# Designed miniproteins, single chains, continued (5): the designs that were tried, part 104

Each design is a single chain, and the fold is of that chain. pLDDT is the mean over its residues in the fold that is shown.

## One batch from the design tools (miniprotein)

Design m19841
Fold by ESMFold2-Fast:
Structure m19841 (fold): chain A 65 residues (1-65)
Amino acid sequence: SVEELLRELRELVDELSKGSGAARIAAELARKELEEIEALPEEEQRTPEVLERLRRMVESLRRLL
């Protein structure tokens, strides 16, 4: 669900923010993108396009752990 992906993404951003260098930069960029998605109307957040975007962000951040 969107709510589960947003929660996981926030957790990954928080975890990577504790790191240094590339991990911190990636977390900052992901945080900005997350804020943009969270600013969208709830109906737009539930679109397949947004779900795929969130899924890709989660996968990318997991690779940095």
Scores: mean pLDDT 81

Design m19842
Fold by ESMFold2-Fast:
Structure m19842 (fold): chain A 71 residues (1-71)
Amino acid sequence: VEELVKEALKHFDEAIEALRNGDYKAAVEHLKRALQLYEEALKKSTDPEVQEEIKKLFEERLQRLRDILNS
């Protein structure tokens, strides 16, 4: 689970960087991968507290993405 979360956040950060560089195709591809890994992490988490922590980490990244898109 931890490795899936780490990989998801890495792809999310790469998507944000691609957006900053105007590479929308790369941004979409990284976002799709991040979402797939996020879903797998949630599915494999049996502890509700761990699931909430994963959601919180992803919400923080989504907020960064929203801020960049509204720049």
Scores: mean pLDDT 78

Design m19843
Fold by ESMFold2-Fast:
Structure m19843 (fold): chain A 68 residues (1-68)
Amino acid sequence: SNADILKELYEELSKDPRYTAEMIGDDTLVIKTTKSVEEQIGLVLRIIGDYPELSVKLEGDTITISGL
């Protein structure tokens, strides 16, 4: 399910100290980062490519990923 995918992403990204990841319920993952804009765009493109049913928004230093 999308909830399982978000939980897996949460656990994986939380291992990198340049990401602060937070689950909002079972359907939303919020990531705040100190990584460059280029690295942020790279992560967004990977997620969209691997999980096209997820909604991804990038605003400033914050990436929001939602299950549909």
Scores: mean pLDDT 83

Design m19844
Fold by ESMFold2-Fast:
Structure m19844 (fold): chain A 70 residues (1-70)
Amino acid sequence: MKSMEELFERARKLIEGVKDPELRERMLRLLEEARRLAEKGTVEGELKALVLLLSLEGEYFVEQRREKRA
């Protein structure tokens, strides 16, 4: 549980660094979905939440690299 909360906190901080409002909104929706899944209290929900959090981080770094090139 503690490790999962740390992942949520990290994702939240990454989203706060996003300058594109459309991307930020999309990432916030992913974060909310991951939290909803984790709150189900099932192993399956927790694993799905982890996958979503990793996907969110991946999308964040792809967009940051794109912004630096532009």
Scores: mean pLDDT 75

Design m19846
Fold by ESMFold2-Fast:
Structure m19846 (fold): chain A 83 residues (1-83)
Amino acid sequence: TKAEELLQEAATLLAQGKYEEALEKAKEALAIEESAGGYTVLGEVYEKMGKYEEAIEYYEKALALDPNNVIAQNNLEEVKKKL
């Protein structure tokens, strides 16, 4: 879907250190379709930006939609250690 394409773009931008662009693409994807994957990518972008409180918020939103999301669960545990 278009939302999945935008999340893939966000992940690529995140890997390139283009955090603001990654944030924009992930938010655009979530506006089209709310998803655990979308919230997980937002959490990852905020984490790379050093915004750990925001990262926790979005990982918790991902887990609220999908409690079995292993990526969000593992990343949430790691971010909590940095606070």
Scores: mean pLDDT 88

Design m19847
Fold by ESMFold2-Fast:
Structure m19847 (fold): chain A 89 residues (1-89)
Amino acid sequence: SLAEEYRKLAEWARKMGFVAASHLYEAAYYKVLGDEEKAKRHIDEAAKILGWSEEEKKRMYEMTPEELVELGRAVEDADWERVREIIEK
């Protein structure tokens, strides 16, 4: 299932030391489950780690699970141009 895929992605990222990306993948997982409060908590943790603003964090609250996964991948790659494009779009 999609939820299982996102959970496994989060576990993999955490094991590899991609802590911020792991939180974004956990947020995607909780959004698929309809648990918006847990999704927001994981977004808050990622934003804290990456030093993102309150405005950027609010943009992430509105993201789809798929957008959060793409954001996490860009964070894993340290592709900060891609991160900016995803958050600012």
Scores: mean pLDDT 88

Design m19848
Fold by ESMFold2-Fast:
Structure m19848 (fold): chain A 87 residues (1-87)
Amino acid sequence: MTVEEAEEVREQLRRDARELLELARRLNAPPEALELLEEAARKAEEAGRLLVEAVKTGSEELLKKALELLGEALELLKKAVELIEEA
């Protein structure tokens, strides 16, 4: 993965998070689901930032941290989807 590719991944994560939050608000998602999506968006943003730094520096520790944050964001997204479907 190049720095350019990592920056593209970061930007895509930011766009997807924004669009998902806008969609959830439009669908009148429960407040609890919106809160989970906002937390997932924050973790995805930090993960994207760490991914770019990991590629720039060659740091395996930063790459691992980025993947851990993405995993946490995915868990929050799954919980938010379950709440939206039950509403």
Scores: mean pLDDT 84

Design m19849
Fold by ESMFold2-Fast:
Structure m19849 (fold): chain A 62 residues (1-62)
Amino acid sequence: SPEEALREALLEKGFTEEGAQRVVDILREKGASDEELAELAEQVRNAKTLDEARIAVVRGVN
């Protein structure tokens, strides 16, 4: 699922299990679509550092 793909990408980049789940929950509460979750998952996977992944998340949740 898009939620699982995003959570997995976040965990791989060094997010905690609780932190990754919280990102997914916040995006869904804000009404993020499956496409938006998939796009963020790709951005997170393409991030070279944890800080780049954090920047992608901040842009995605705002």
Scores: mean pLDDT 84

Design m19850
Fold by ESMFold2-Fast:
Structure m19850 (fold): chain A 43 residues (1-43)
Amino acid sequence: HMEELLEKGRKVYELIQKAKRLRGKDPEKASELIKEANKVALE
């Protein structure tokens, strides 16, 4: 259980970090990455 949550958290974290880097350069792509992170977190 905890190990699965940590793996999901890492994937969400990586998606959010990528979105933050793109926020100023490509806000649409950044928004898409945030949506993907939210979907992963809810699964």
Scores: mean pLDDT 79

Design m19851
Fold by ESMFold2-Fast:
Structure m19851 (fold): chain A 69 residues (1-69)
Amino acid sequence: SAAERAFALFDRDGDGVISAAELRAALEALGRAPTDEEVAQAIRVADTDGDGVLDFAEFQRLIRPESVL
């Protein structure tokens, strides 16, 4: 699926979670210039654990049209 491909693109070290650094690097690779606060906000919206990383389920919620950031 598109979500699985996007997750694989963001999950650079293959550990099954996306860190703030990985999310930032992926957005920069897509031609974006996110601030540290923009990356932190995206994680806060999806992160239910409060650990500062996103698993696949949290990532799927983040990329849904109604929750888009």
Scores: mean pLDDT 67

Design m19852
Fold by ESMFold2-Fast:
Structure m19852 (fold): chain A 69 residues (1-69)
Amino acid sequence: SEIEKIKEEKKKILEIAEEEYKKALEEIEKAELPEEEKKKRIELEKEILESLKAMIESIEKLELENIKK
């Protein structure tokens, strides 16, 4: 169904976002940067992930509402 396709698509996008977040954290950990700079970058990446998740959830809700109308 169209509803299942939308949910599956958004689930895959969320999985990609979380995987990219994990890779970003690994790159920051491996980088030869001051600890304070690493902490700031980790916090920024976390905020980016949270914002992406919120946007994806909002888009999913709108797409599902359009099908139900």
Scores: mean pLDDT 83

Design m19853
Fold by ESMFold2-Fast:
Structure m19853 (fold): chain A 72 residues (1-72)
Amino acid sequence: LKKEIEEIKKEIKEIEEKIKEIEERIRELREKLKEDDDPELRKEILELEIELGVLKLKLGVLKLILKKLEEK
């Protein structure tokens, strides 16, 4: 059980780091989009926003699992 909690915490940290990386890329692309309304930039932003949404969903699920394990 303790090992499972530690593994989930590690996965949470890795996902949080990935989320920050994607958020930084989206911010940079949005800044470029303000100066040049490029359809390719819009597509890249949309794809990154979808990936971000999926990662945030996974993060939420892992945090719920962690809470249940820690409450035992």
Scores: mean pLDDT 82

Design m19854
Fold by ESMFold2-Fast:
Structure m19854 (fold): chain A 69 residues (1-69)
Amino acid sequence: DEERRKEAEEIAEKAEREATRAVILGDYDTAIAILEKAIEELKKLGVEELVEKMERGRQDVLALKEASK
């Protein structure tokens, strides 16, 4: 359980870093795809708290993309 949580935290942290880099480059679609993939992996691990955290990140990127339209 704790090892699974640590693995999930590493997935979330990596996805957040990669998505942030994509946002800095203006690649919002890439950032959204990275976060969506992380959400799918986290759902498989059953760590709902991190799924919610990644979903907030995805919403944040979506808001930035929409604000640019």
Scores: mean pLDDT 83

Design m19855
Fold by ESMFold2-Fast:
Structure m19855 (fold): chain A 89 residues (1-89)
Amino acid sequence: MEEIKKRAENMANDAMNMAKSGYSEDVITSMLGANLEFFAMHVLGLSQDKAEQLVKSLEPDLKEVARAAVNGDLDKAKELLLDILKKLS
């Protein structure tokens, strides 16, 4: 649980920093997807193929996180990411 919360906070902060730097929602969504694929492979022990399938299934949820980041809503981005990561645990 502590690792999941820390991962969610780190991903949310990265998304917020990209949004503040002027990156689009689509670019932020791609970054979040790459972070989630890394988590699936290195923390959950999934194969690359399974990690890619998982990220694709969560694209709509990751887009909502990116939208929250673009809107400057760090708390919402953190909450959405925590919910995503909890579903994977």
Scores: mean pLDDT 84

Design m19856
Fold by ESMFold2-Fast:
Formats: sequence, structure tokens, C-alpha cells
Structure m19856 (fold): chain A 58 residues (1-58)
Amino acid sequence: MEEKAEKLAEILLKLKKGEISSDEAAAEAAAILKGLSDDEARELVDKAFAKVNEELEK
């Protein structure tokens, strides 16, 4: 879970910075979220957003 949250946070940061398209971000995020329940996917996304917010505060 932690490794997947870090990967998802990296994708979201690249999207925020305009380094990748929304389509590329969606495809990479979908690959990470594949096979997870809705609750597990939400928990992972919440953890990823927490990591993104931490990086953006710097």
C-alpha cells in the first residue's frame, strides 16, 4: 500500500506541475488502482493526496 501511495502521489505531482497529461495520469493511476475495492482505492488516493500536500507546502 505505501509503495502504491508513493507512486500515485508522484503521478499527481507531475499532473499538478503540467509534466504529464490528464489522460496519462488517469491511465497510470488506473493501473495502480487495478484490483482494489472502492474503499481500498479511496484510502490509497487519500494517502497520495496527503503526500502531495506535504510536498506542495515546501
Scores: mean pLDDT 78

Design m19857
Fold by ESMFold2-Fast:
Structure m19857 (fold): chain A 67 residues (1-67)
Amino acid sequence: GEKERLLEELRELAEEYLELLADDPVKQAVGRHELEELLREAESLDVEGIREKIRHLKKAIEQLKSL
């Protein structure tokens, strides 16, 4: 359903975020732990809650890309 599709999108964004941290193994390890917690929490949210987490993670990715 829509929720499962959004959870998959969130997981894909989490992988993109971690790839942007690949140059720093310590930051990547910390980021992985934080994202695993985010993904676990997201499973208990409704569609709108997951969309908000997607928006926040997209913003974080844009900030990392801006250098």
Scores: mean pLDDT 84

Design m19858
Fold by ESMFold2-Fast:
Structure m19858 (fold): chain A 86 residues (1-86)
Amino acid sequence: RPLSEEEAKTLAAELYLAVGNLLFKRGDYEGAIEDYEKAIELAPDSPVAAEAYRNLAKVYKALGDTEKSKQYEAKADELLRRLGLA
């Protein structure tokens, strides 16, 4: 069967998360942020979004922005609690 719109968005979010992770490992912090933000936009109430928030926290920590890092950690923890995963 063809993918539903929501299934397609979830798969796209997973791909953006994976590419963002690759960019982060390569030190492309700007590209990583953009792809993590896209993953969150496509699947905002999902485990993918929670992982993207956690990884945004790591990127901002690497950039020296400790306040944004803490904010994204809090967003990831809150989303995981809402999803029953924490």
Scores: mean pLDDT 86

Design m19859
Fold by ESMFold2-Fast:
Structure m19859 (fold): chain A 74 residues (1-74)
Amino acid sequence: KPSPEELDREVEGAIIIIQAAVIKLAAEHSDLPEEVKERIMELADKAIDYANAGDLEKARELVQEASRLLEEGE
């Protein structure tokens, strides 16, 4: 069985993937410029890739950047 620390990392990875997917969906349904939507989607896709690779630190940074762009509308 995985250790509690390994389980926490798996849960964190799953949360990041869900967050990235939600951000991507929100961007698609937003009134943001297409260029901004593409950038958000690219960041979200990269975050999912890094989370799947186990690089949770980079995945979190990418999700935060995508979320920031979505909220600021830039």
Scores: mean pLDDT 80

Design m19860
Fold by ESMFold2-Fast:
Structure m19860 (fold): chain A 55 residues (1-55)
Amino acid sequence: KPSPEVIEADIELAMERIKLAVAKTIGASEEEIKELEERVREAEERYKEAVEKEK
C-alpha cells in the first residue's frame, strides 16, 4: 500500500523524465538538457527516500 507521498514522488519523477525525453527529441541546448537531467536525478532521489521512509 504505497503512501500518497510515494505516489506523488513517482508522478513527479515520470513528469521530469518526459520533459527530458521531449527536450532531447527537439534538440534542446546542452545546458537545458543538463538542467533537466539534474531534475530527473533529484526526483529519483526524492522517490527513493519516500519509498525507504515507508519501509
Scores: mean pLDDT 82

Design m19861
Fold by ESMFold2-Fast:
Parts: sequence; structure tokens; C-alpha cells
Structure m19861 (fold): chain A 100 residues (1-100)
Amino acid sequence: MSEEVKRMQKKVDENPNNWGYWLELGNEYMAEGKYEKAIEYYEKALKLDPNNWVGWYNLGLGYAKLGKYEEAIEYLEKALELDPDSEVAKSELEKLKSQL
């Protein structure tokens, strides 16, 4: 486990209701290529704040990294529902739909 993951794990352990710390922990696992772990932590963040479009966007990216494109599309569409002006969500959604 990287020092950054250890630091973020301590933050979520001390502040388990802070959705941003769960999201950051997911991002660290995403950077390490541990996509299933990243998804688990993004789901924890979304359980605390289900209206956060960034959480849905990152969940979609995690599923795309696992080759689960149908699930990735569903979560990216949820991110766009919450933030219709998200160019990053629109771009990723168009890219994934072209792979189906």
C-alpha cells in the first residue's frame, strides 16, 4: 500500500462520514490500477452523497477500466443527469458508446 493510500485510509477511519475522503481514497486505488477497490470506495462516497455527479463519473470510469462498458455507460448517464453541462462526462460517454 502506498504512503498516499495509507494517509487517505487514516482520514476515512477518523472521518467515515466525509464523502470526499472516500472519493479521494477511491482515486488513489484507481491510480494504482486497483479498479475493484476504487469502485468499492466510490460506492461508499455515493452512499453518503448520492447527488454528487463526480462520484458517479468516477464510478463509471472504474467500470470502464474493468471492461464493464454497459455499467460504465449507466453511471456516466447518471453523472450527466446530475450535471448536464459536464463535458468530461459527455466525452467519456460518447467514447464508451462507440465501443459497443
Scores: mean pLDDT 86

Design m19862
Fold by ESMFold2-Fast:
Structure m19862 (fold): chain A 55 residues (1-55)
Amino acid sequence: SFEELLRELREWAREAVEAARETFGPEEARRMERMLDEAIRELERRGRVRPHPPR
């Protein structure tokens, strides 16, 4: 499902950021984290139906 895909993508992004931090350093990892977070949020917005109003 789309929700499962988002969860897996988010987990993968965490691992990728950690690997980048160890390999390239904290500054590059922070930049990568921000870009991935924005990309995932965009996918979530596009794939999700607007939630119903709260009661």
Scores: mean pLDDT 76

Design m19863
Fold by ESMFold2-Fast:
Structure m19863 (fold): chain A 86 residues (1-86)
Amino acid sequence: DERETEILALEATAEALARSSLSPELRAKAVAGLREIKAAIEAGDYERAEAIDREMMDWLREHGTDADLRAFQAAVAAGAAAAEAA
């Protein structure tokens, strides 16, 4: 059930981001990226999902502060924990 776990983790990460301290602009970009990754995984296109993730992370590193990156990492960790618990 790898695909379902990955999708659940992405959805939980997006929910955690909505409650994070990220600026609205960075939050919107991250959530949009996660939606595109989810769509790629649902289509079975894991190479595209990886490429989108890399591009999103590079963008966040260029435009975010260290605090924004820590908040994003915390949201990812929360999403992974939620998927593990489900």
Scores: mean pLDDT 82

Design m19864
Fold by ESMFold2-Fast:
Structure m19864 (fold): chain A 78 residues (1-78)
Amino acid sequence: MEEAERVLEEARRLGEELAELARELLENKDDEEKVKELEEEARKLEERAREVLRRAEELGVGEEAHRAVMEPLAEVAA
């Protein structure tokens, strides 16, 4: 149970970080250098998110973890 809780907390944090980067990308869309920096950070966070989601699936909380990552991102686009 503790491991599942930690994975879900990590997923929530990654979702928030990805949402923050998505907002910065939208705000700085005309700044090519800033966009490239943010895209590189997004790639790193996406790799971390894939690892966290894989661990969550192994622990039986994959759906909760996926929602935790994706919900903040969906709100940025709304």
Scores: mean pLDDT 79

Design m19865
Fold by ESMFold2-Fast:
Structure m19865 (fold): chain A 65 residues (1-65)
Amino acid sequence: MKEYKVDDSLTEEQLKRFLEHYKEILKNLEKKLAETTDPQEKALYERMIKVTKDAIKAIEKKLKE
């Protein structure tokens, strides 16, 4: 499986910017998933959503430290 890693050298401000960016990506992916009828595209968007949610969770955890 593809693993998402947060760069330990990133500043808090950079992490906040990445968090904003990934939240916008998540919104767009969820919209596309809702509008798609192709099974292959649907599977791709579902995987991308999972990876994006995992990335958001990792960044949020790091920001709370």
Scores: mean pLDDT 77

Design m19866
Fold by ESMFold2-Fast:
Structure m19866 (fold): chain A 97 residues (1-97)
Amino acid sequence: SMMDEWKAKAIALIDETTEELKAAFPEYSELIDEMKEKMIEAVEKAKSLRELLLNIANIVSETASTLPPEAAAALRSAMSRLLERIGDAHAELEAAA
């Protein structure tokens, strides 16, 4: 289904973004992995793009609050790009349908 395809793309984008963050901040790999697990669960449970974007933003805010300012800023920046890419992927799938 289109929803299953969109969710699969969102999970792939989350995986790519979290691997990049773990490469940049290996000292926070465990926290990044916990954040990734929460994000994937949010994708699986999401009934709409809006719900997913809000849930990911909340997960990012919670994780960033536990990090030093430099790492928190990098996390917020990477996740802002992730949210844009998820939105773009959703729009592309709707246009292809």
Scores: mean pLDDT 82

Design m19867
Fold by ESMFold2-Fast:
Structure m19867 (fold): chain A 85 residues (1-85)
Amino acid sequence: SMEEIKKIMEVVGKGLEKVRAIATDPQELDAIQDLQLAVSQAKAERKTPEEIKEVVKKAIDRLMKVASPEQKAILEETKKEIDKI
């Protein structure tokens, strides 16, 4: 539903806001931007809530490869919150 998509976008937005606030490396900022673009593209393509969750989780996994330990903790929490939707 559109309400589920809205909730996914809010959870992702909050998680990325926290990760960005503690980002110190340009590579981290680039990876955050790539995640935002992937999620925006999935929404623009009118994917289902479940398909958007899959895109988000894969994008978070890519970001985790360059993320600090503190950022990884935030991203794992974000994945758990998405799973509750």
Scores: mean pLDDT 83

Design m19868
Fold by ESMFold2-Fast:
Structure m19868 (fold): chain A 74 residues (1-74)
Amino acid sequence: DLFSKAAEALNAGDFETALKYLEEAKEKLKSDPEIVKLLEEAMEAVRAGDAKRAKELLEEVLHKASQKGLVSRG
């Protein structure tokens, strides 16, 4: 799961790896402009070194993607 891998990279402080997984998630979900915008904001937070904000935005992406049926509700 790209989101789990991005979260693991953020927790490890590996911002380069986190950005790669977020870019892949953006490509996978590119049909949804709302999700794309949130992923772009998360990537901006990672580039700024704001891991807390990046994680919060990633949680919002997961919530909205689940509501839209784009990912499994777990």
Scores: mean pLDDT 79

Design m19869
Fold by ESMFold2-Fast:
Structure m19869 (fold): chain A 63 residues (1-63)
Amino acid sequence: DAQEYADKGKALIAEGKYEEAAEYFDKAIELDPNYAEAWAGLVHALFALGKGEKAREYASKLP
């Protein structure tokens, strides 16, 4: 479910696997678009990947 994908994303961030983390947070958002933690995690991963413009766009969509 959305929580499980978000938890996996957080674990991947802790390991420095930002691209994989972004994929898991994106999947969590697909299942629950109102899951603020998943959006926050995606924004974090995008900033870490140097995609600051995309990260700011998604940050504006945080519920």
Scores: mean pLDDT 81

Design m19870
Fold by ESMFold2-Fast:
Structure m19870 (fold): chain A 80 residues (1-80)
Amino acid sequence: MKEEIEKLKKEIEELIKKAEEYIKQGDTEKARELLEEVGEKLKKMQEIVEKSGDEKGKEELYELMKRAQEVAKKLAEQEA
């Protein structure tokens, strides 16, 4: 379980970074696909964290969700 949280966190961070890079390049379609994958992984991480009661994991989840929302907002502004 702890290894799964650490793996998901690393995968989410990498996907967010790639999505930001695609937004900067104007590739909004690829950025959107990556953000959808981020959303799926965040849901999995939330389920594990909620079951484990890991306060640190919950804090890290909140920070990742906030970062994903900011990137999604930037994507929406580029597509508008």
Scores: mean pLDDT 81

Design m19871
Fold by ESMFold2-Fast:
Structure m19871 (fold): chain A 60 residues (1-60)
Amino acid sequence: SLLEQARAYLARGDYAGALSLLSQIPEPDAETYELMAEAARALGDEALAERYRQKAEELK
């Protein structure tokens, strides 16, 4: 799945690749948004990371 592939990218430090894969998921759940927030934060985009974190909290 895209989620499994994105987790593999995160594990190897490919944060841009992980974000690209996660962005292809049409109906992201809370876990998906949490992974997007992690990747965005690792890339230095704190504003984007906070936005994804808030979306994840909304879906819990």
Scores: mean pLDDT 84

Design m19872
Fold by ESMFold2-Fast:
Structure m19872 (fold): chain A 74 residues (1-74)
Amino acid sequence: NEKEELKKRILELIGEILNIIGDIIELERKLKEAEAAGKKEEVEEIKKEIEELEKKLEELREELRELDNRFITH
């Protein structure tokens, strides 16, 4: 059943996207705290981590868009 397989993949991607969004929000909070505390090394590390997560998020969103386009025939 291809519809069940597509739905499963879409749900998995949505779950991963939501987890990454949550991680980015948490890192944004930590970034503001580190900036307020003057911890320059931590600020740079957090910025790099956010950037890597944002790249991963874009990749997952593109994959989700492709799967959603194929599922729209429903």
Scores: mean pLDDT 81

Design m19873
Fold by ESMFold2-Fast:
Structure m19873 (fold): chain A 60 residues (1-60)
Amino acid sequence: SMTPEEQLALGREYVRKGRELIATATNIKELTHGIGLVLRGIGYAVEAGIQSGEPIDLSK
């Protein structure tokens, strides 16, 4: 299984990619894909927090 550091890094990457896709979306399919990436990133960050007990920061 992934370490909390790896999960948090993945969470930040997915949220970053998702936000970029949402900002550039021209149709519902692109918007939905971006939202899905953000939700996936949040999932990784939450799992990291559960495993480590450390604060979660998705903005960095």
Scores: mean pLDDT 80

Design m19874
Fold by ESMFold2-Fast:
Structure m19874 (fold): chain A 59 residues (1-59)
Amino acid sequence: RPVYTEAAAQLAISLGARVSEEELRENPARAAERGVLQLYTRGLIDRETAENLPALAEA
């Protein structure tokens, strides 16, 4: 299972995801998951990138 972390949330934000500072602070794992989903549904990243983004953020 992908491990959604604050690093993944920050990477998603840098790629254009719209995540509030409060959402990130209160639940960084959920913020990361939401950010990745936004990027994928908007066509900004492909499925392969979306599935690997948590690992890429921690590299």
Scores: mean pLDDT 75

Design m19875
Fold by ESMFold2-Fast:
Structure m19875 (fold): chain A 80 residues (1-80)
Amino acid sequence: SMEQLRALGRQAREAVAAGDYETAVRLLEEAARLAKESGDYVTAAIALHEAARLAREKLGDEERAERLRQESVELVRTAN
């Protein structure tokens, strides 16, 4: 639901502010899943792009970052 999606976005921002980047990435992945299930591929792609950036820059998890980046790009192509 839009309500759940907004709650996940808020919680992800709170996690980033607290330096809890693992939780932030997980929450953004969940937000992307819900957005994708509702057909909102643009919102899903944005969430995955943010998750990929955090995974690379804050967690040093290049494999996770690349997976999330690739999914984000594919969703943008699907939305067009």
Scores: mean pLDDT 87

Design m19876
Fold by ESMFold2-Fast:
Structure m19876 (fold): chain A 79 residues (1-79)
Amino acid sequence: ADLAQGDQLAAKGQQALQQGNYQEAGDYFEQAGRYYERAGHLLRAASYYYKASYAYEQAGNTEKAEELRKRADELIRQA
């Protein structure tokens, strides 16, 4: 369930990113990362938190971008 939901949200994030909807892309990638993290897939979760960070940065949401970058870095350290 968590992996399938993560995959669906990741796909929605990618679609939003292709459309230039950076805030929406960030929201979807962040949610995907959370589902992967719950499933124990820490490296995959970190990857999507980095994607969310990039999208939020493009949207001008630098606070959220930095928060998720730090979370991704911590997950990589623990993986």
Scores: mean pLDDT 89

Design m19877
Fold by ESMFold2-Fast:
Structure m19877 (fold): chain A 78 residues (1-78)
Amino acid sequence: SSAEEERRRAEEEAARRLADVIVEQPTDFAAVWDTLAEISRRFPDPATVARIARAAGRLALERDPTNRLARWLLEEAE
């Protein structure tokens, strides 16, 4: 597959992982920040990290519309 397809797949996997942490540990800001730090190490481009965070926030809100961590993350990613 193309580099673009691999990049998109990697970004989608990172977003799902971050969303899972947000939904499964809704009061654990440290777990969310640790996961975001791992993503930042894997994706050095800040624009890519912001895109992943935004996608993760949307996925988390789809599962739980009242999730305060997901809303906060979407605000930070703007």
Scores: mean pLDDT 79

Design m19878
Fold by ESMFold2-Fast:
Structure m19878 (fold): chain A 64 residues (1-64)
Amino acid sequence: APPSEEEINEAMADIYVGVANLLESKGLDPSAEYRKAAEHYRLAGNEEKAAEAEARAEAAEAAA
């Protein structure tokens, strides 16, 4: 069967977290990518990971 929309959104969120981590490693602002990850985790129904990604975005915004 094709992957569910929830599975696709979780995979997209995981990709955004990976990009955010790469940006942090380069000294760049990852906040937009963490915000995108949170949005996709919410669409996937994973509110725990969405809240975690939002907290990381807020921490990055506060550090900028």
Scores: mean pLDDT 85

